# Ledger of designs, part 82: designed miniproteins, single chains, continued (4)

Each design is a single chain, and the fold is of that chain. pLDDT is the mean over its residues in the fold that is shown.

## One batch from the design tools (miniprotein)

Design m14830
Fold by ESMFold2-Fast:
Structure m14830 (fold): chain A 88 residues (1-88)
Amino acid sequence: SELSSLTVEELRGATEHVKALGDYLQQLKKDGTPEEKYKEMEDKFKKEAETLAKQAQSLRDELIAAGSPDTERIAALDELIETLKATL
């Protein structure tokens, strides 16, 4: 998984990027983007978010199962998962 090669800082950056995508979708609504195009973009982002959340959950579960002491990485993955669920 690409996520397994990311640093804690890069994982936090991914979380901020997800938040920015949520803000972007809100801005598209505000700018009067046609509903059909908005729904297409929202559906695409939801599918990408679902895939990323599954990958993050798998990595988190692997770290916990291995007895990893890396609490910062686990916390960063939990925040990413929560943000993905909250955004879409």
Scores: mean pLDDT 82

Design m14831
Fold by ESMFold2-Fast:
Parts: sequence; C-alpha cells; structure tokens
Structure m14831 (fold): chain A 95 residues (1-95)
Amino acid sequence: GQEKAKELLKVVKTSTDEDVIVAALNELASLVKDMSDELKFELLEVADELINTSTSKAVLEAVQTLLKEILKHSENKELILRAIGLLLRVIGELL
C-alpha cells in the first residue's frame, strides 16, 4: 500500500490536470487506513498547498474527503490537530 500511496502523492504534486489530481486524491483517501504517520504528514503538507493555491471546487472537495479519512484513521495528536485546522480552512473555501 505504501508504494502506491507514494506514487499517487507524486502525481498530486506534479500534475496540472484537475481530473488527474482529483482521481489521485480520492485513491489516496482510500489508502489512508494503511498509511504511516510520516506519509500522512506529507499528505497534510500537500493538502495545505492545494487549499492555498487551488481555485477548483472538485480539488477542494477531494482534499476535504482526504482530510476526513486522515482524521478517521489517525491517533497521533499533532497529525489530528493539523488535519482539523486544514479541514476548517477547506470548509471555509467551499462556503
């Protein structure tokens, strides 16, 4: 699972195609349950960048789904607090 998640994370970081980014984010969300905390922190960094730079509602909705899955499948306090902060920001962007 980790190798596929790292490949998808690279796609999200390097792609300029909205549909490709959305598909990769949705697949990453399905893999969160099996991810290391280290990889989840990398996902939060990418989510932070997408919230700040994206004007796409579809991308922001996919980020919201990803953040909810991170919260559901994480026990690390720092990771949970950062994910909550980012979730509030993405909800604000979608209002």
Scores: mean pLDDT 86

Design m14832
Fold by ESMFold2-Fast:
Structure m14832 (fold): chain A 103 residues (1-103)
Amino acid sequence: MENLEKQLKELIVEALKAEDLVAIQAIAYLSLKMYGEEKAIKLVKEIAEENEIEQSLVNAFINSIEYFKENPDGRTGSDFLDKVIELANEEKYEEALKLLKEY
């Protein structure tokens, strides 16, 4: 998972800097599935502090984690986000990260 963690961190930075809410939701779900809630929230806070990311974008990431905990069926109305959710549920993390890089 060390190579996957590095790729995930880079994609979190890119999604937050792009202010792309769909990408933020997708990477939040993937982080939740890979590391669990506590570690995913800690990771985004550390990345935001290192990269001077606005708190509103950090809150969007955290709110996405909370939403997916309450709504485990994951259907969002976004075909892209639903595909990332499906891959993450199958533990196909490398494929999910590749899909996010191509977005």
Scores: mean pLDDT 80

Design m14833
Fold by ESMFold2-Fast:
Structure m14833 (fold): chain A 62 residues (1-62)
Amino acid sequence: SILDKFKVLTQGEHPLVLQAAYQYLQETGDLEAVNIAIQKAKSQTNDPELQLKQLKKHLAQL
């Protein structure tokens, strides 16, 4: 299922990042957009709070 794929994809991610990504997935069903946004945020910073900020920015552009 899409939820099982999401759980594998987000393994080890900070709870704040995971919550925001899951909210977007529930609203859109777009797992690929979630994956791209998470990887992009992680490439920009190792700080979970800044990763959350970048993730929200990337998801809002879709």
Scores: mean pLDDT 80

Design m14834
Fold by ESMFold2-Fast:
Formats: C-alpha cells, sequence, structure tokens
Structure m14834 (fold): chain A 88 residues (1-88)
C-alpha cells in the first residue's frame, strides 16, 4: 500500500540521517557507546530491510521500487562504514 511505501521510506531516511550523524561524532564517543549504537542500528536495519523487501515485492510502481532499493543500499553502505570505524 502507499502507506507501507511511505513508512519504509521514512524509516530508511531516518536511519540514513542517524548513521551519518553517528559516523560524524564517532571520535567523541566511548567505544562501548559506539558498539551499542552499531548493534542497535544493525538490528533495526535487519528488520526494516525485511519489511522493505516485502513492500518492494508488492509494489507496482517502478520509481518507488528503485528509490527503496537505493535507500536500502545506502543504509547498508553506511552501516558497513560505521562498523569499520567502531572496530578501529
Amino acid sequence: SMNDVQSVMDQLNGMIRTLQTSISIIPNRSQSTQQNIYNQMDQDYSQTSQVAQSVISQSTNPSDVSRMQQMIDQVQSLINQFHQQVQS
């Protein structure tokens, strides 16, 4: 549904913003705080990506499908970057 597409996009946009902020402030955080933020974001992304893939499979709008897939890829890239920085 349109509400499902919008909900997924809103969640993915929120995750992108949170990850970008966390990455930018990572040097000012304790290691345990950084690890906790990473673990939470990784879990949230796992749940959101599963819902997003379900919504994508039901969508008839190619533009919405493309945008959701691009946002999923962006979140995955940012999570990978955050993980590497936390391990440093």
Scores: mean pLDDT 81

Design m14835
Fold by ESMFold2-Fast:
Structure m14835 (fold): chain A 92 residues (1-92)
Amino acid sequence: SSQEERAKGLRIAAEDLNRLGELVLANKYLAEAFELEGDDVKAAENYTQAAEGLQEAKRFKLSIAYYKKALKLDPRNLRAQKLLQQTEEELK
């Protein structure tokens, strides 16, 4: 299907980005691929990793958006819950 082809393309792009050291973008593309495949738990894990990289880079608003995306896909992701709270407190 077109969804399977798109997921495959995102996975290849993520592998290339990972080799280039573009870890945030690689994790985002991998998360999007898992989301298209219906693997919400793995999608949430990869959005959380992308958000952590953004938090390290002091990109707090974008980091919060990615943690919220992860929690929408997997509300039980304790890492995303904890890190979202910490990042939101840094913006207060």
Scores: mean pLDDT 89

Design m14836
Fold by ESMFold2-Fast:
Structure m14836 (fold): chain A 72 residues (1-72)
Amino acid sequence: SETERLLAETAALHSAEELVRTLREVLERLERGEWEVTPATREALRVLLRMAELRGAPREELEELRKRLEEL
């Protein structure tokens, strides 16, 4: 699936810092209305957020991103 591919590419190539940066960029585009907020997009972001957590991203940044995702 596209989600599995995105997850694999992100997990293989990105540090926790890069995952957080990518998540913020995608969230900013969605919040600005540049991209459509779909259930599939929300699911993909949730999976990426979990990967950032598993990679050791700081709790403060994870909490920020989680709140932003819930407010979409």
Scores: mean pLDDT 76

Design m14837
Fold by ESMFold2-Fast:
Structure m14837 (fold): chain A 92 residues (1-92)
Amino acid sequence: DSDEVFKGALATSSFSPEDRLTVMRSSGLMRVGKVDEGERLNPKGVELFRKYLSQPVTEDVRKQALKGAEKNAAANSGLIPFYQLVRELYDS
């Protein structure tokens, strides 16, 4: 479950518990694709997720997050922009 991967990644991040909750809520909006065709992703959610991925996390956590986002995008095309963001920020 990609949500468990995100929760695990957040638990190993340097984010405060309050910031982790904010990131989870914002990323949830992106994952459910609740944006208009003209709005690919929620801007606040994008910025918070960029901050999340820039936090000191292990390489294994980053790999698991990328794989989770890829699997989600394969199951739901509305999540492709989210997967592209994770892939871009992961920089493999």
Scores: mean pLDDT 55

Design m14838
Fold by ESMFold2-Fast:
Formats: sequence, structure tokens, C-alpha cells
Structure m14838 (fold): chain A 77 residues (1-77)
Amino acid sequence: SREELVEKARETLREELEIIEKETGKKLENPEPLIERLAERLAEAFLAYQAGELSQEEFNALAEEIVQELREAVEKA
């Protein structure tokens, strides 16, 4: 379901955040609203990929943009 995909996306993005924070030495205050917003976008992109509306390359590009947005938020902290 979409809800299960969003939850999995949140878990994935929390793991990515931990890696970025460890690499940069920076911590986000209250990262959950950003993670929730990005997880919704990631889940929607994956659903579009499963529906054949996005290619694998297009999905990968969107996922990279989402992770980059998370990285930029940490770097600005």
C-alpha cells in the first residue's frame, strides 16, 4: 500500500540522514517534518515507477534529488 511505502521511505531516509550527519558532523534539529515530506515524494515516485509512468532511470534521478535535498538541509544546519 501507499502507507507501507511511505513508512519504508521514512526508514530509508532516516538511515541516509544518519550517514550524512556522521559524514558532515552536523545534526538537524527536528528532522522529522522534512523526512515525512521527502518520504511522501519518494513513495509517490516509486508508485509511478511501478505503474510504468517513470522509467528506472527517471525514478533513480528523483531519488537522488530527494537525498540531495536532505544533504543540503544538513549542510545548512
Scores: mean pLDDT 87

Design m14839
Fold by ESMFold2-Fast:
Structure m14839 (fold): chain A 82 residues (1-82)
Amino acid sequence: MLSKEEALKLAKEHAERAVEDAREAMRRLEEGDILSGVGATLRAIGDAYNAYLLGKHAGDTSYGIEAFEELRKLGLKVEAPK
């Protein structure tokens, strides 16, 4: 099982990838590339959720919650887990 320190490090990495994938998703959707945009959206949501779960294991869900908020600000119809 991952240590809390390693889980927190991975949570940060997943949160960063979630935002990157969300920016790619919005760019692809703006270009009319719906299939690539949807694929990037699913990756972004998955990474944000992984950041939340890893953060929960480490005792700090802020990275995951912030990732979901950034996805929402970028126009994705997503919400952080309650």
Scores: mean pLDDT 84

Design m14840
Fold by ESMFold2-Fast:
Structure m14840 (fold): chain A 77 residues (1-77)
Amino acid sequence: SSWEEFLKLEIERLRRVVDLLEENRDASNEEVIEALEAARPELGPLADEAIELVRREGTEAALERLREQIEDLERLL
């Protein structure tokens, strides 16, 4: 179904965001945000969501929230 296809693509994009944040776990919030901005063409609106989370809560909290979001979406499949 189109919904399952959409969810699978969204999960894949979220996993790419998580991977980017994990790779930059020891970087400053500014450096993480710059990396997310550079990845915006690939990640789309999820890059903007991740940037906002890092700005508000930092990289570790953003990782936790995004991993929870992946688990929640996987339960819908």
Scores: mean pLDDT 84

Design m14841
Fold by ESMFold2-Fast:
Structure m14841 (fold): chain A 73 residues (1-73)
Amino acid sequence: MKEIEDEIELTFNTLAASAAAADGDVERALEIIREVEEKFGEEAAKRVAEAAAEAAEKAGKLEVAKALREYIE
């Protein structure tokens, strides 16, 4: 089902963006978020960006978290 395929892809993108953000790789995190926006729309991209920003904050990457939140504003 397309819904399951979309959910799986969004989950992988969320994990990948969160990992990149926690590692301090803001460019990679933003690349993944833009790809999600192109494929799944703005709401999905905002959810991924929020998860990635939270992961960055937990890792102490406050500058990365700020950049990701600015993207969704």
Scores: mean pLDDT 81

Design m14842
Fold by ESMFold2-Fast:
Structure m14842 (fold): chain A 92 residues (1-92)
Amino acid sequence: SLLERVAEAAERLAEAVRAGDEEAAREEAERLAELVRELAREVAKREGLDVSDEEIDEGAENVRQAIIAGLAEPEKLAEALRQIAEDARREA
């Protein structure tokens, strides 16, 4: 499922962050942001939400930027990502 892919991406990102691999973390952040974009589109369609593609794209980019900013506090970011993965797996 899409939620399971989000969980896997968040777990990979958390590992890269904890390893101090900034290059891998940035690549995994881009992957997670793309999955969040796909999930947002699916939820909007399912719930009949009047959300534009531009708003969804902006939201996904904001997630990517927040992750990059979070690299300044790697332990906090890694823990948040693990919680996101756990939540996604429960809903999948």
Scores: mean pLDDT 83

Design m14843
Fold by ESMFold2-Fast:
Structure m14843 (fold): chain A 74 residues (1-74)
Amino acid sequence: SKLEKAIEEVRELIRRTEAGELSAAEFIIEVALLGQKYQSPEIMALAGEMYEAMLAGASKEEVIAIARKKLEEI
């Protein structure tokens, strides 16, 4: 399904972010673009949750933890 493809691409973005290839901000932007590309309200909601956490001072590790938890719920 489109959602399964979006989830796999988010998992790849998590790996790249943990490897230091993407900043937290770049990770959030890329997840938002995936949500738009696959028209996934769950992935768009994830991007919004991570963005709000980043604005509140969340670390990159905390932003990644939000993504991991959300993917377990989908």
Scores: mean pLDDT 89

Design m14844
Fold by ESMFold2-Fast:
Structure m14844 (fold): chain A 97 residues (1-97)
Amino acid sequence: SEEERKKRLERYEKHRKKLEEAVEKKLPELSEKEKKLLELAELYGDLLRYYAFGDEEGLKELALEAGLISEEEAKERSPEEILEIAEKKLAEEVEKL
């Protein structure tokens, strides 16, 4: 199951990059609000992907890089707790738009 999850994640990454390239070409046509909503949606999708495929380190690194958690939280919190903290902060950012 671990090996199957890793292969599935690798296939997901390859297909996602094709869509990202197409989206980047259209980003200049979007309003700032629409761009921010898309960024937040993509970030949440990436966090959920790492969590769903059991990539605990990827989840922690992405949440930390995005400023959703502290370095202390990344070391002390479970993946489930990190996802919950990230969800709350992302929801707060969406509500500000």
Scores: mean pLDDT 83

Design m14845
Fold by ESMFold2-Fast:
Formats: C-alpha cells, sequence, structure tokens
Structure m14845 (fold): chain A 70 residues (1-70)
C-alpha cells in the first residue's frame, strides 16, 4: 500500500516538475492548483483501495498534462 502511494506521488511530482521547468507563469499557477487538489484527494483517500488511489493520481496527472498541452 505505502509503496503504491509513493509511486503515484512520484508520478504527480514528476509531471509537476516538468510544468515548473518548461511552463509559463499561467500554466504553473493552474498546475499548482490542480496539484494541490489532487494531493488533498489522495490524502482523503489514503485508506481507500489501491484502484481508487491510482484513479485519483492518474486524473491529477492528466489534468496537469492538459495544462502543459495548452
Amino acid sequence: MLKVLQEQLDKIREVMNKVLETGTKEQIEEAEKIYTEGMDKLDANVLSDESTIKKIADETVKKIQEVLDK
């Protein structure tokens, strides 16, 4: 469980780091908002099924990636 959560957190941090390195100021601000909302959801669901944790992480990564693709 903890290993899976850590792997999902690492994936989210990786995409967020890409935004911080390559994104515009507006993209960084939008991505940080999505990142914070995703982290809050993961914290609220830390005792949920691994599938729920992965879905939240995947959706967060997708939303941050969409900001970069603008």
Scores: mean pLDDT 80

Design m14846
Fold by ESMFold2-Fast:
Structure m14846 (fold): chain A 101 residues (1-101)
Amino acid sequence: MEEAKKALEEAERILAEFQRRVDEHVAGMLASRDPAEADRHIGEAGDTLRQAYEKGREIAEKAPEVAEKIRELMSQALDEAVRRINKARDEFEARLAQAAA
């Protein structure tokens, strides 16, 4: 029970850290001056999500009794991060379209 609780707390801490890094890249994308700079931030955000997923999987493997809950938390956090990245990309593209008009 205590080991399971620690695994959940560690997974939540790791997700919070990676979400913060994704937020940095989202902010960088929105501050980008050209598509190449925005694409770099998208790539770095994607790498950050991959690292978070792999780390979460490792924690889940060490705590099988809460593995499903950890996977659920990871899935929800990753879906939210992808949605935020896509929204930022749409906003960036809309800004470029307005500047070009």
Scores: mean pLDDT 79

Design m14847
Fold by ESMFold2-Fast:
Structure m14847 (fold): chain A 99 residues (1-99)
Amino acid sequence: MELSEEELRAAIDRALERIKKEYPDNFKKVEETAEKYKDLSPFEVLVKTPPILRLPVLAILSRESKPYFDFLRALSRGLTPEELEEAIIESVKLLDKAV
């Protein structure tokens, strides 16, 4: 069971728009991490990125990179669009407690 491309893109867009609005400082840290790792493979991003940032970093990188999109889609197996959206938001929210 996989999310459709449309469902996955919609969930990512909703999550990223919400974190940009509600957690702008944390969103900036996620964007800076994504920019730093954009030339890495999806697997290298998982290994080099702190666990709490992995999901939101992959979400940003998936927007313009098919390998990252396909990887995030595989990781999202068994999740609803709403569960994926909330998982991305929760990881960014927890960053406030880690600093």
Scores: mean pLDDT 78

Design m14848
Fold by ESMFold2-Fast:
Structure m14848 (fold): chain A 60 residues (1-60)
Amino acid sequence: SSNQDAFNRLAALIREVGIGAAIAQMSSSQLQRANDYIRSNSNDQSSQNHIARWNRIWQA
């Protein structure tokens, strides 16, 4: 799904450049899709919680 694709892109960028730089490289729509995937799926809860919290702050 596009939500899963957005999450995979975010996760890959975080591994390469860190959370702050990864978030800066993604659009609001991509971050929203990644967050929607995180909310629906619990594959790596620790990493997902970090991503979701940062995305929420950036969206707020």
Scores: mean pLDDT 69

Design m14849
Fold by ESMFold2-Fast:
Structure m14849 (fold): chain A 95 residues (1-95)
Amino acid sequence: VPVASSARELGEAAAEAVKNGDYETAIAYEIMLRTGLKLAEEKGDKERIAEFYLALGDVYDAMGDKENAKKWYEKAIEVGEGELRKEAEQRLKDL
């Protein structure tokens, strides 16, 4: 990825890459998401932590790993607020 993107954009791009069979790109995005999550956790930024949880859920859902996708979405619901929490709740219902 030549340009930096938000957690949401990275998650969507990773999910799309998985659906297209581009696992190399999907793995690269997952690494970026996990790195961003670690930095957000170190900073205590709950909003960003929830964004990374939601994005990781989307990646695992695209891979067909519904159990791990559910766990990530539940974490996003736990720490997220407002629209972000509603998005995570909707994704969990769609699993």
Scores: mean pLDDT 80

Design m14850
Fold by ESMFold2-Fast:
Structure m14850 (fold): chain A 69 residues (1-69)
Amino acid sequence: AREEFERAARRLLELGEQLPEARPGAEQAVEGARKYADQLAKSTGDEEEALRKGTELVREAAAALEAGL
């Protein structure tokens, strides 16, 4: 779960680095997903499920950015 999240986050940030206008959005999306997963894990006690949901948010953001290219 954590490794998958970090891989997805890295992919999104790399896309943002290639598109300067998208970089702030990519960084905000990754940070938002991290905060969401952390808060969800604290609320539910299920870090794996929280990271899985966070990973989906990051993957959706990356797919949307790629579709805009």
Scores: mean pLDDT 78

Design m14851
Fold by ESMFold2-Fast:
Structure m14851 (fold): chain A 60 residues (1-60)
Amino acid sequence: MRQARADRFVNNLRNTLGVSDDDAQQIRDWMISADNSQIADLGRNSNNIQDAYNYIMSQI
């Protein structure tokens, strides 16, 4: 389920990086709306959770 994936990722961001509620909501919305190609690009551009955060914020 796309929502479960997004919620898991956002909870990891909150616990690891302390992202704001606004950033968490924007990232969650992006993760839910992202197609398989966008998720694959996230994986290719992300070696760690900080890279993943930076990549998604560049797409919003």
Scores: mean pLDDT 79

Design m14852
Fold by ESMFold2-Fast:
Structure m14852 (fold): chain A 87 residues (1-87)
Amino acid sequence: DLLARAEAILEALRAGAEGDWERFMELTEQLTGRRVSSPLEALEALGELGAEILRQLQQTDPQAAQAFLDRLRELAPALERAVRAAL
């Protein structure tokens, strides 16, 4: 289900925004089926999946796609701060 996958992506991003990179990587591996060895690799994998889910939502449920984008925008400042602190 696209909505469930979008919610799971947001959960992973919240962990990253909180600086919980272990949780962020674990959730990313569960969602993508890919093993990741670093937070940067996890960000790349989750970004690819997020773009794909957003594209599919835009085609099937534009309102849900906009809600997903809005929630991503809410998380972006905290995630950017956490990434900067980790680098």
Scores: mean pLDDT 84

Design m14853
Fold by ESMFold2-Fast:
Structure m14853 (fold): chain A 82 residues (1-82)
Amino acid sequence: DERKKLREKAEEETEKKLLEKLDPEAKKLLEELLKLAEKDEEEAIEEMAEIAKNADKPQLLAIALAYGYILKKRAEKIKKEL
């Protein structure tokens, strides 16, 4: 489906641009959370919740991006089950 591929490419490009604009620590946090989400989504969400308790604004932005990625993956799974 060309529409799905185009949307995925646009979202990948947006994520890349946001990663380039994040400060080094926030970018590293986002990368770590994304890697964790690939291994274990539940553990990634738990880590996000813990970090959010004392997070700086850049850290909160990194968490928001990582959580958005997880929600997108879950939405795709739900859509296939429908």
Scores: mean pLDDT 73

Design m14854
Fold by ESMFold2-Fast:
Structure m14854 (fold): chain A 73 residues (1-73)
Amino acid sequence: DSVIQQANQRQQRIYDWLSQQYPSLPDSIRRDVSTAFRYSVISSNRQQNGQDSTDYRDQSTSLSDRVRPILMS
């Protein structure tokens, strides 16, 4: 699935960026943030194709909300 490949690439790019910019950030938070972006990519593609994207969108939002206070401090 090319969408999953694109989502995985986005996840890796975000993970690498966070590792470079915020090296003191816990690995679990880097994973959660990068995973949220992965789900966002999948959700957008599912919506574009008329498929149910609710779970992917909700997971992306939940993960982003959990890490926001850490990234903004």
Scores: mean pLDDT 72

Design m14855
Fold by ESMFold2-Fast:
Order: C-alpha cells, then sequence, then structure tokens
Structure m14855 (fold): chain A 119 residues (1-119)
C-alpha cells in the first residue's frame, strides 16, 4: 500500500541518517574533510525521504566509508564503521521487504564489510 511504502521509505531514511552520523563521527576524529562533506551531504539527501535521494545518500556514504577504511587508527573507529554498514543494511532490507529496491542494493554493503575485515 501507499502507506506501507511511505513508512518503509521514512524508516529507511532514519536508519540511513543514523549510519551517516556514525560515519561523520569517524570522519571528524580522523580529520578527513572530504569524508565529513560526503557524510553531511548524505544526511541532507536522506532527509528528503525519496527512493532516489536515499540511493544518492547511500552512494555518498559508501564513498566516505571506503575512504575512511584506509585511514582507520583504532578498533573503536572500525566498529563504528561496521555499525554504520549494519544500519545501511537494515535500511535497504526494509526497502527490499517492501518491494521498493532489488537485493543487488546489498552488494556494495557486503563488499565494504569484507574490506573492513581485512584492515
Amino acid sequence: SSEAREKAIANAAEKLIEAAELVLEVAKKLKDEIAIDLANKAIEYAKEKTLINLAKAAALLYQAIQRLIEKLETEEEREKLLEALEKLEEAFKLLIDNGLVDSVALDEIEKLKEELKKK
């Protein structure tokens, strides 16, 4: 239903904002100005609560996370990026369960989780 669709998008947006805030915290600690900008833009896109803007927000967060993985200094930072990826996975599973996006949306998240395990 249209109500179920709207709720799924709103809940996915909230999870994506939570993920972006975790990424932003790591980016600030590592003083990565590009990752800070990417995370802030992701929050702005996610707040628009549309499928296209959630996809844009996720793409920006993937770029930020990929950048930050190479700069990790502590286990706490690694765990926060893993939590961010788990929040992104929760967001996209909500969209998949409501028939709004394909399961292929999880592929980049799984790739980043594997990269994080190697560092």
Scores: mean pLDDT 90

Design m14856
Fold by ESMFold2-Fast:
Structure m14856 (fold): chain A 76 residues (1-76)
Amino acid sequence: PLPELDAEEQELLEQLKEHYEKAKEALAAGKWKEAGEHALKAAELAKKLAELRGDEDGLAAAEKMKETAKEIIAKG
């Protein structure tokens, strides 16, 4: 079973999904700077979620996402 999400985790997940979708849309449009900025925000939200859950793998994934976002911004 999936762990129960509290209201704070649900809000963070909703914001993460929004920024992730905006990053994908910006990438598809060739807008590298906008894509990277949204990806960076998504990574920050993912880090907060991982910290709330004590998820070490999630923290590592969030840091990798931040580095990718910085590379995307550098291309814009």
Scores: mean pLDDT 79

Design m14857
Fold by ESMFold2-Fast:
Structure m14857 (fold): chain A 73 residues (1-73)
Amino acid sequence: SVSDAVAELHRAGEEARAVIDDPSASREQVQDAIQRAGDAARRATLALGGSEEEAKRAGATVRTHYEQRAAAR
């Protein structure tokens, strides 16, 4: 459902922030969390009736956002 997809997007985003902000997290764990957040954004966009192109852009935008957050540490 749309509600489930949005809840997953929130959870994946919270997890990505937690992993990025954790100094003990490996580079691999950070990259995996960022990818999951991007995938969740793609799924949420599709669930909300967005196009495949919009979903791809949403996923890329979310991944870039968290990549920049990770790089700013």
Scores: mean pLDDT 88

Design m14858
Fold by ESMFold2-Fast:
Structure m14858 (fold): chain A 68 residues (1-68)
Amino acid sequence: ADLPEAELRLRLHNPKTGEVRERTVRAASVDEARALAEIWAGISKPDGVVVEYEVRDAERTERGRIEP
């Protein structure tokens, strides 16, 4: 494949509990990694969790934040 595998780093902050969790996930592409970050945000939205993400592959780094 011409596109390398991507790494997704997630930081999940729950303001209600004060809990911060970090998670690293391997993805087949940056697009898949971004979709995974949005899935995590969707699952966590009812709890008011803030999702910060960083996606890296050999070509680029992308960062974002998804608020509830």
Scores: mean pLDDT 77

Design m14859
Fold by ESMFold2-Fast:
Structure m14859 (fold): chain A 70 residues (1-70)
Amino acid sequence: SMEELEKKALEELKKYSKELLFELLRFLGVDVAPEDEKAPKEELVKRIVEAAKKRGLTLVDVLKLAKSLE
């Protein structure tokens, strides 16, 4: 189901480095401030989820973008 795919995508995003999560945020058009470098990974993932939802993207779409940035 789509809900199961979204959950799997979320778990995969949590495995990425903070550096890659910052690249995803920038790709999604989120302004990343220097203070955000001190944010925990869990907070960065939450910001990615919110940015994706605002743009009408699924977490599966975001995961595909993350894989293209590797």
Scores: mean pLDDT 78

Design m14860
Fold by ESMFold2-Fast:
Structure m14860 (fold): chain A 79 residues (1-79)
Amino acid sequence: SLEKKLEEVQKKIKEVYSQLSEEQKEKLKKRVKKLREEMREELEEAAKALEAGDKETALKIALKLAEEILKIAEETLAE
């Protein structure tokens, strides 16, 4: 299910985050803020989908955001 995939990605994000230095955590925070700004239209679509009862569309967008956060976190750890 999409909910289980989202939970799995969120768990991986926590695992990567626990390995980051304080400086890397600050860098990740700035990168995630920029990502959310870039995904603003998709996040607005997710909010509208939730209001309409379209849980699948909302979960797909949430999963995409989580996967991009994981990618940025892994890239930040590798620096």
Scores: mean pLDDT 88

Design m14861
Fold by ESMFold2-Fast:
Structure m14861 (fold): chain A 62 residues (1-62)
Amino acid sequence: SIEEIKRATVELLAKRDPEAAARMREVLDYNPNATIDELAEAAGITREEVSRLVLEAYEKLK
């Protein structure tokens, strides 16, 4: 599900940068439909990095 993908994406980021993951989670709590660009800006990581995390989460949960 989309909710599981969001959770898994934040958890994957938390393994390497818990502060960035916390910021990403706050944005998702405020706007569940936040764009990859918005998540990247909040977490302080690249758009490509967010895209990789989302794809990895999606593939593992599929």
Scores: mean pLDDT 82

Design m14862
Fold by ESMFold2-Fast:
Structure m14862 (fold): chain A 75 residues (1-75)
Amino acid sequence: SEVEEFLKELEELLKETQERLAAAKTVQEKIDILNEAIKKLEEMRKVAPEEVLPVVDAAIADLKRQLEELKAQLA
């Protein structure tokens, strides 16, 4: 299924992102990781099956929320 394959790629990207965030030493490194992950998710959204758009949108919103929380720590 195109939906199942897309959801697997999404899960792998989110898992890799969480592992990179856990390994990051600085707030700036975490910001860079989140910015990269958000860009990748936005590109994936362009080719996403309609049925999975809500899941992709929720993932983008979650990463953007984490990004704003980290930016607040630098202010």
Scores: mean pLDDT 88

Design m14863
Fold by ESMFold2-Fast:
Structure m14863 (fold): chain A 98 residues (1-98)
Amino acid sequence: MEEYLEKAREEAEEAARAKDYGDASGEATSSGGHGLSAGRPELAAELLLEAAERAVTPEAERAAREGALALLGKGKTWEVTKEVAEKLRKIGDEIEAE
């Protein structure tokens, strides 16, 4: 489980540093997948939201936010991360408004 969370963190950081959307989206998707494999999608979502704040390009920011949003509702531990769930809902609303 911890090894998957370490990979999720590393891939979220790679998503933040990506120069194009394709690379960022691939890394964000892998990060989310490892978070799901660890049984901790809420932590993967937090890592991706932090990656979005540190993103070096608008494309990387968008890919990280979309990756985090894809994890919404995938885990039973969302109650302990209500703030993350609320941030993801807001991001979803902003994407729909674009």
Scores: mean pLDDT 72

Design m14864
Fold by ESMFold2-Fast:
Structure m14864 (fold): chain A 72 residues (1-72)
Amino acid sequence: LSEDEKGMLAVLGKMLEAAAKKYAEILGDTPLEDASEEQKAALEKAIREAALKVIEESDLSEEAREKVLEGI
């Protein structure tokens, strides 16, 4: 793997961890299907914000950062 690919994989891993934490914080043990529209909207916003923060704090190249942001 190139350094960019390694960096992107590390960022994706951190984004998944952040998403899991936000899911637990907002929904807890509630299945997504049973969540209210307000909870789903809050979860989506929180996951997006956490993902952007992970990318911002990363040492990714501009090209790698753009590819990750395109996936959001």
Scores: mean pLDDT 76

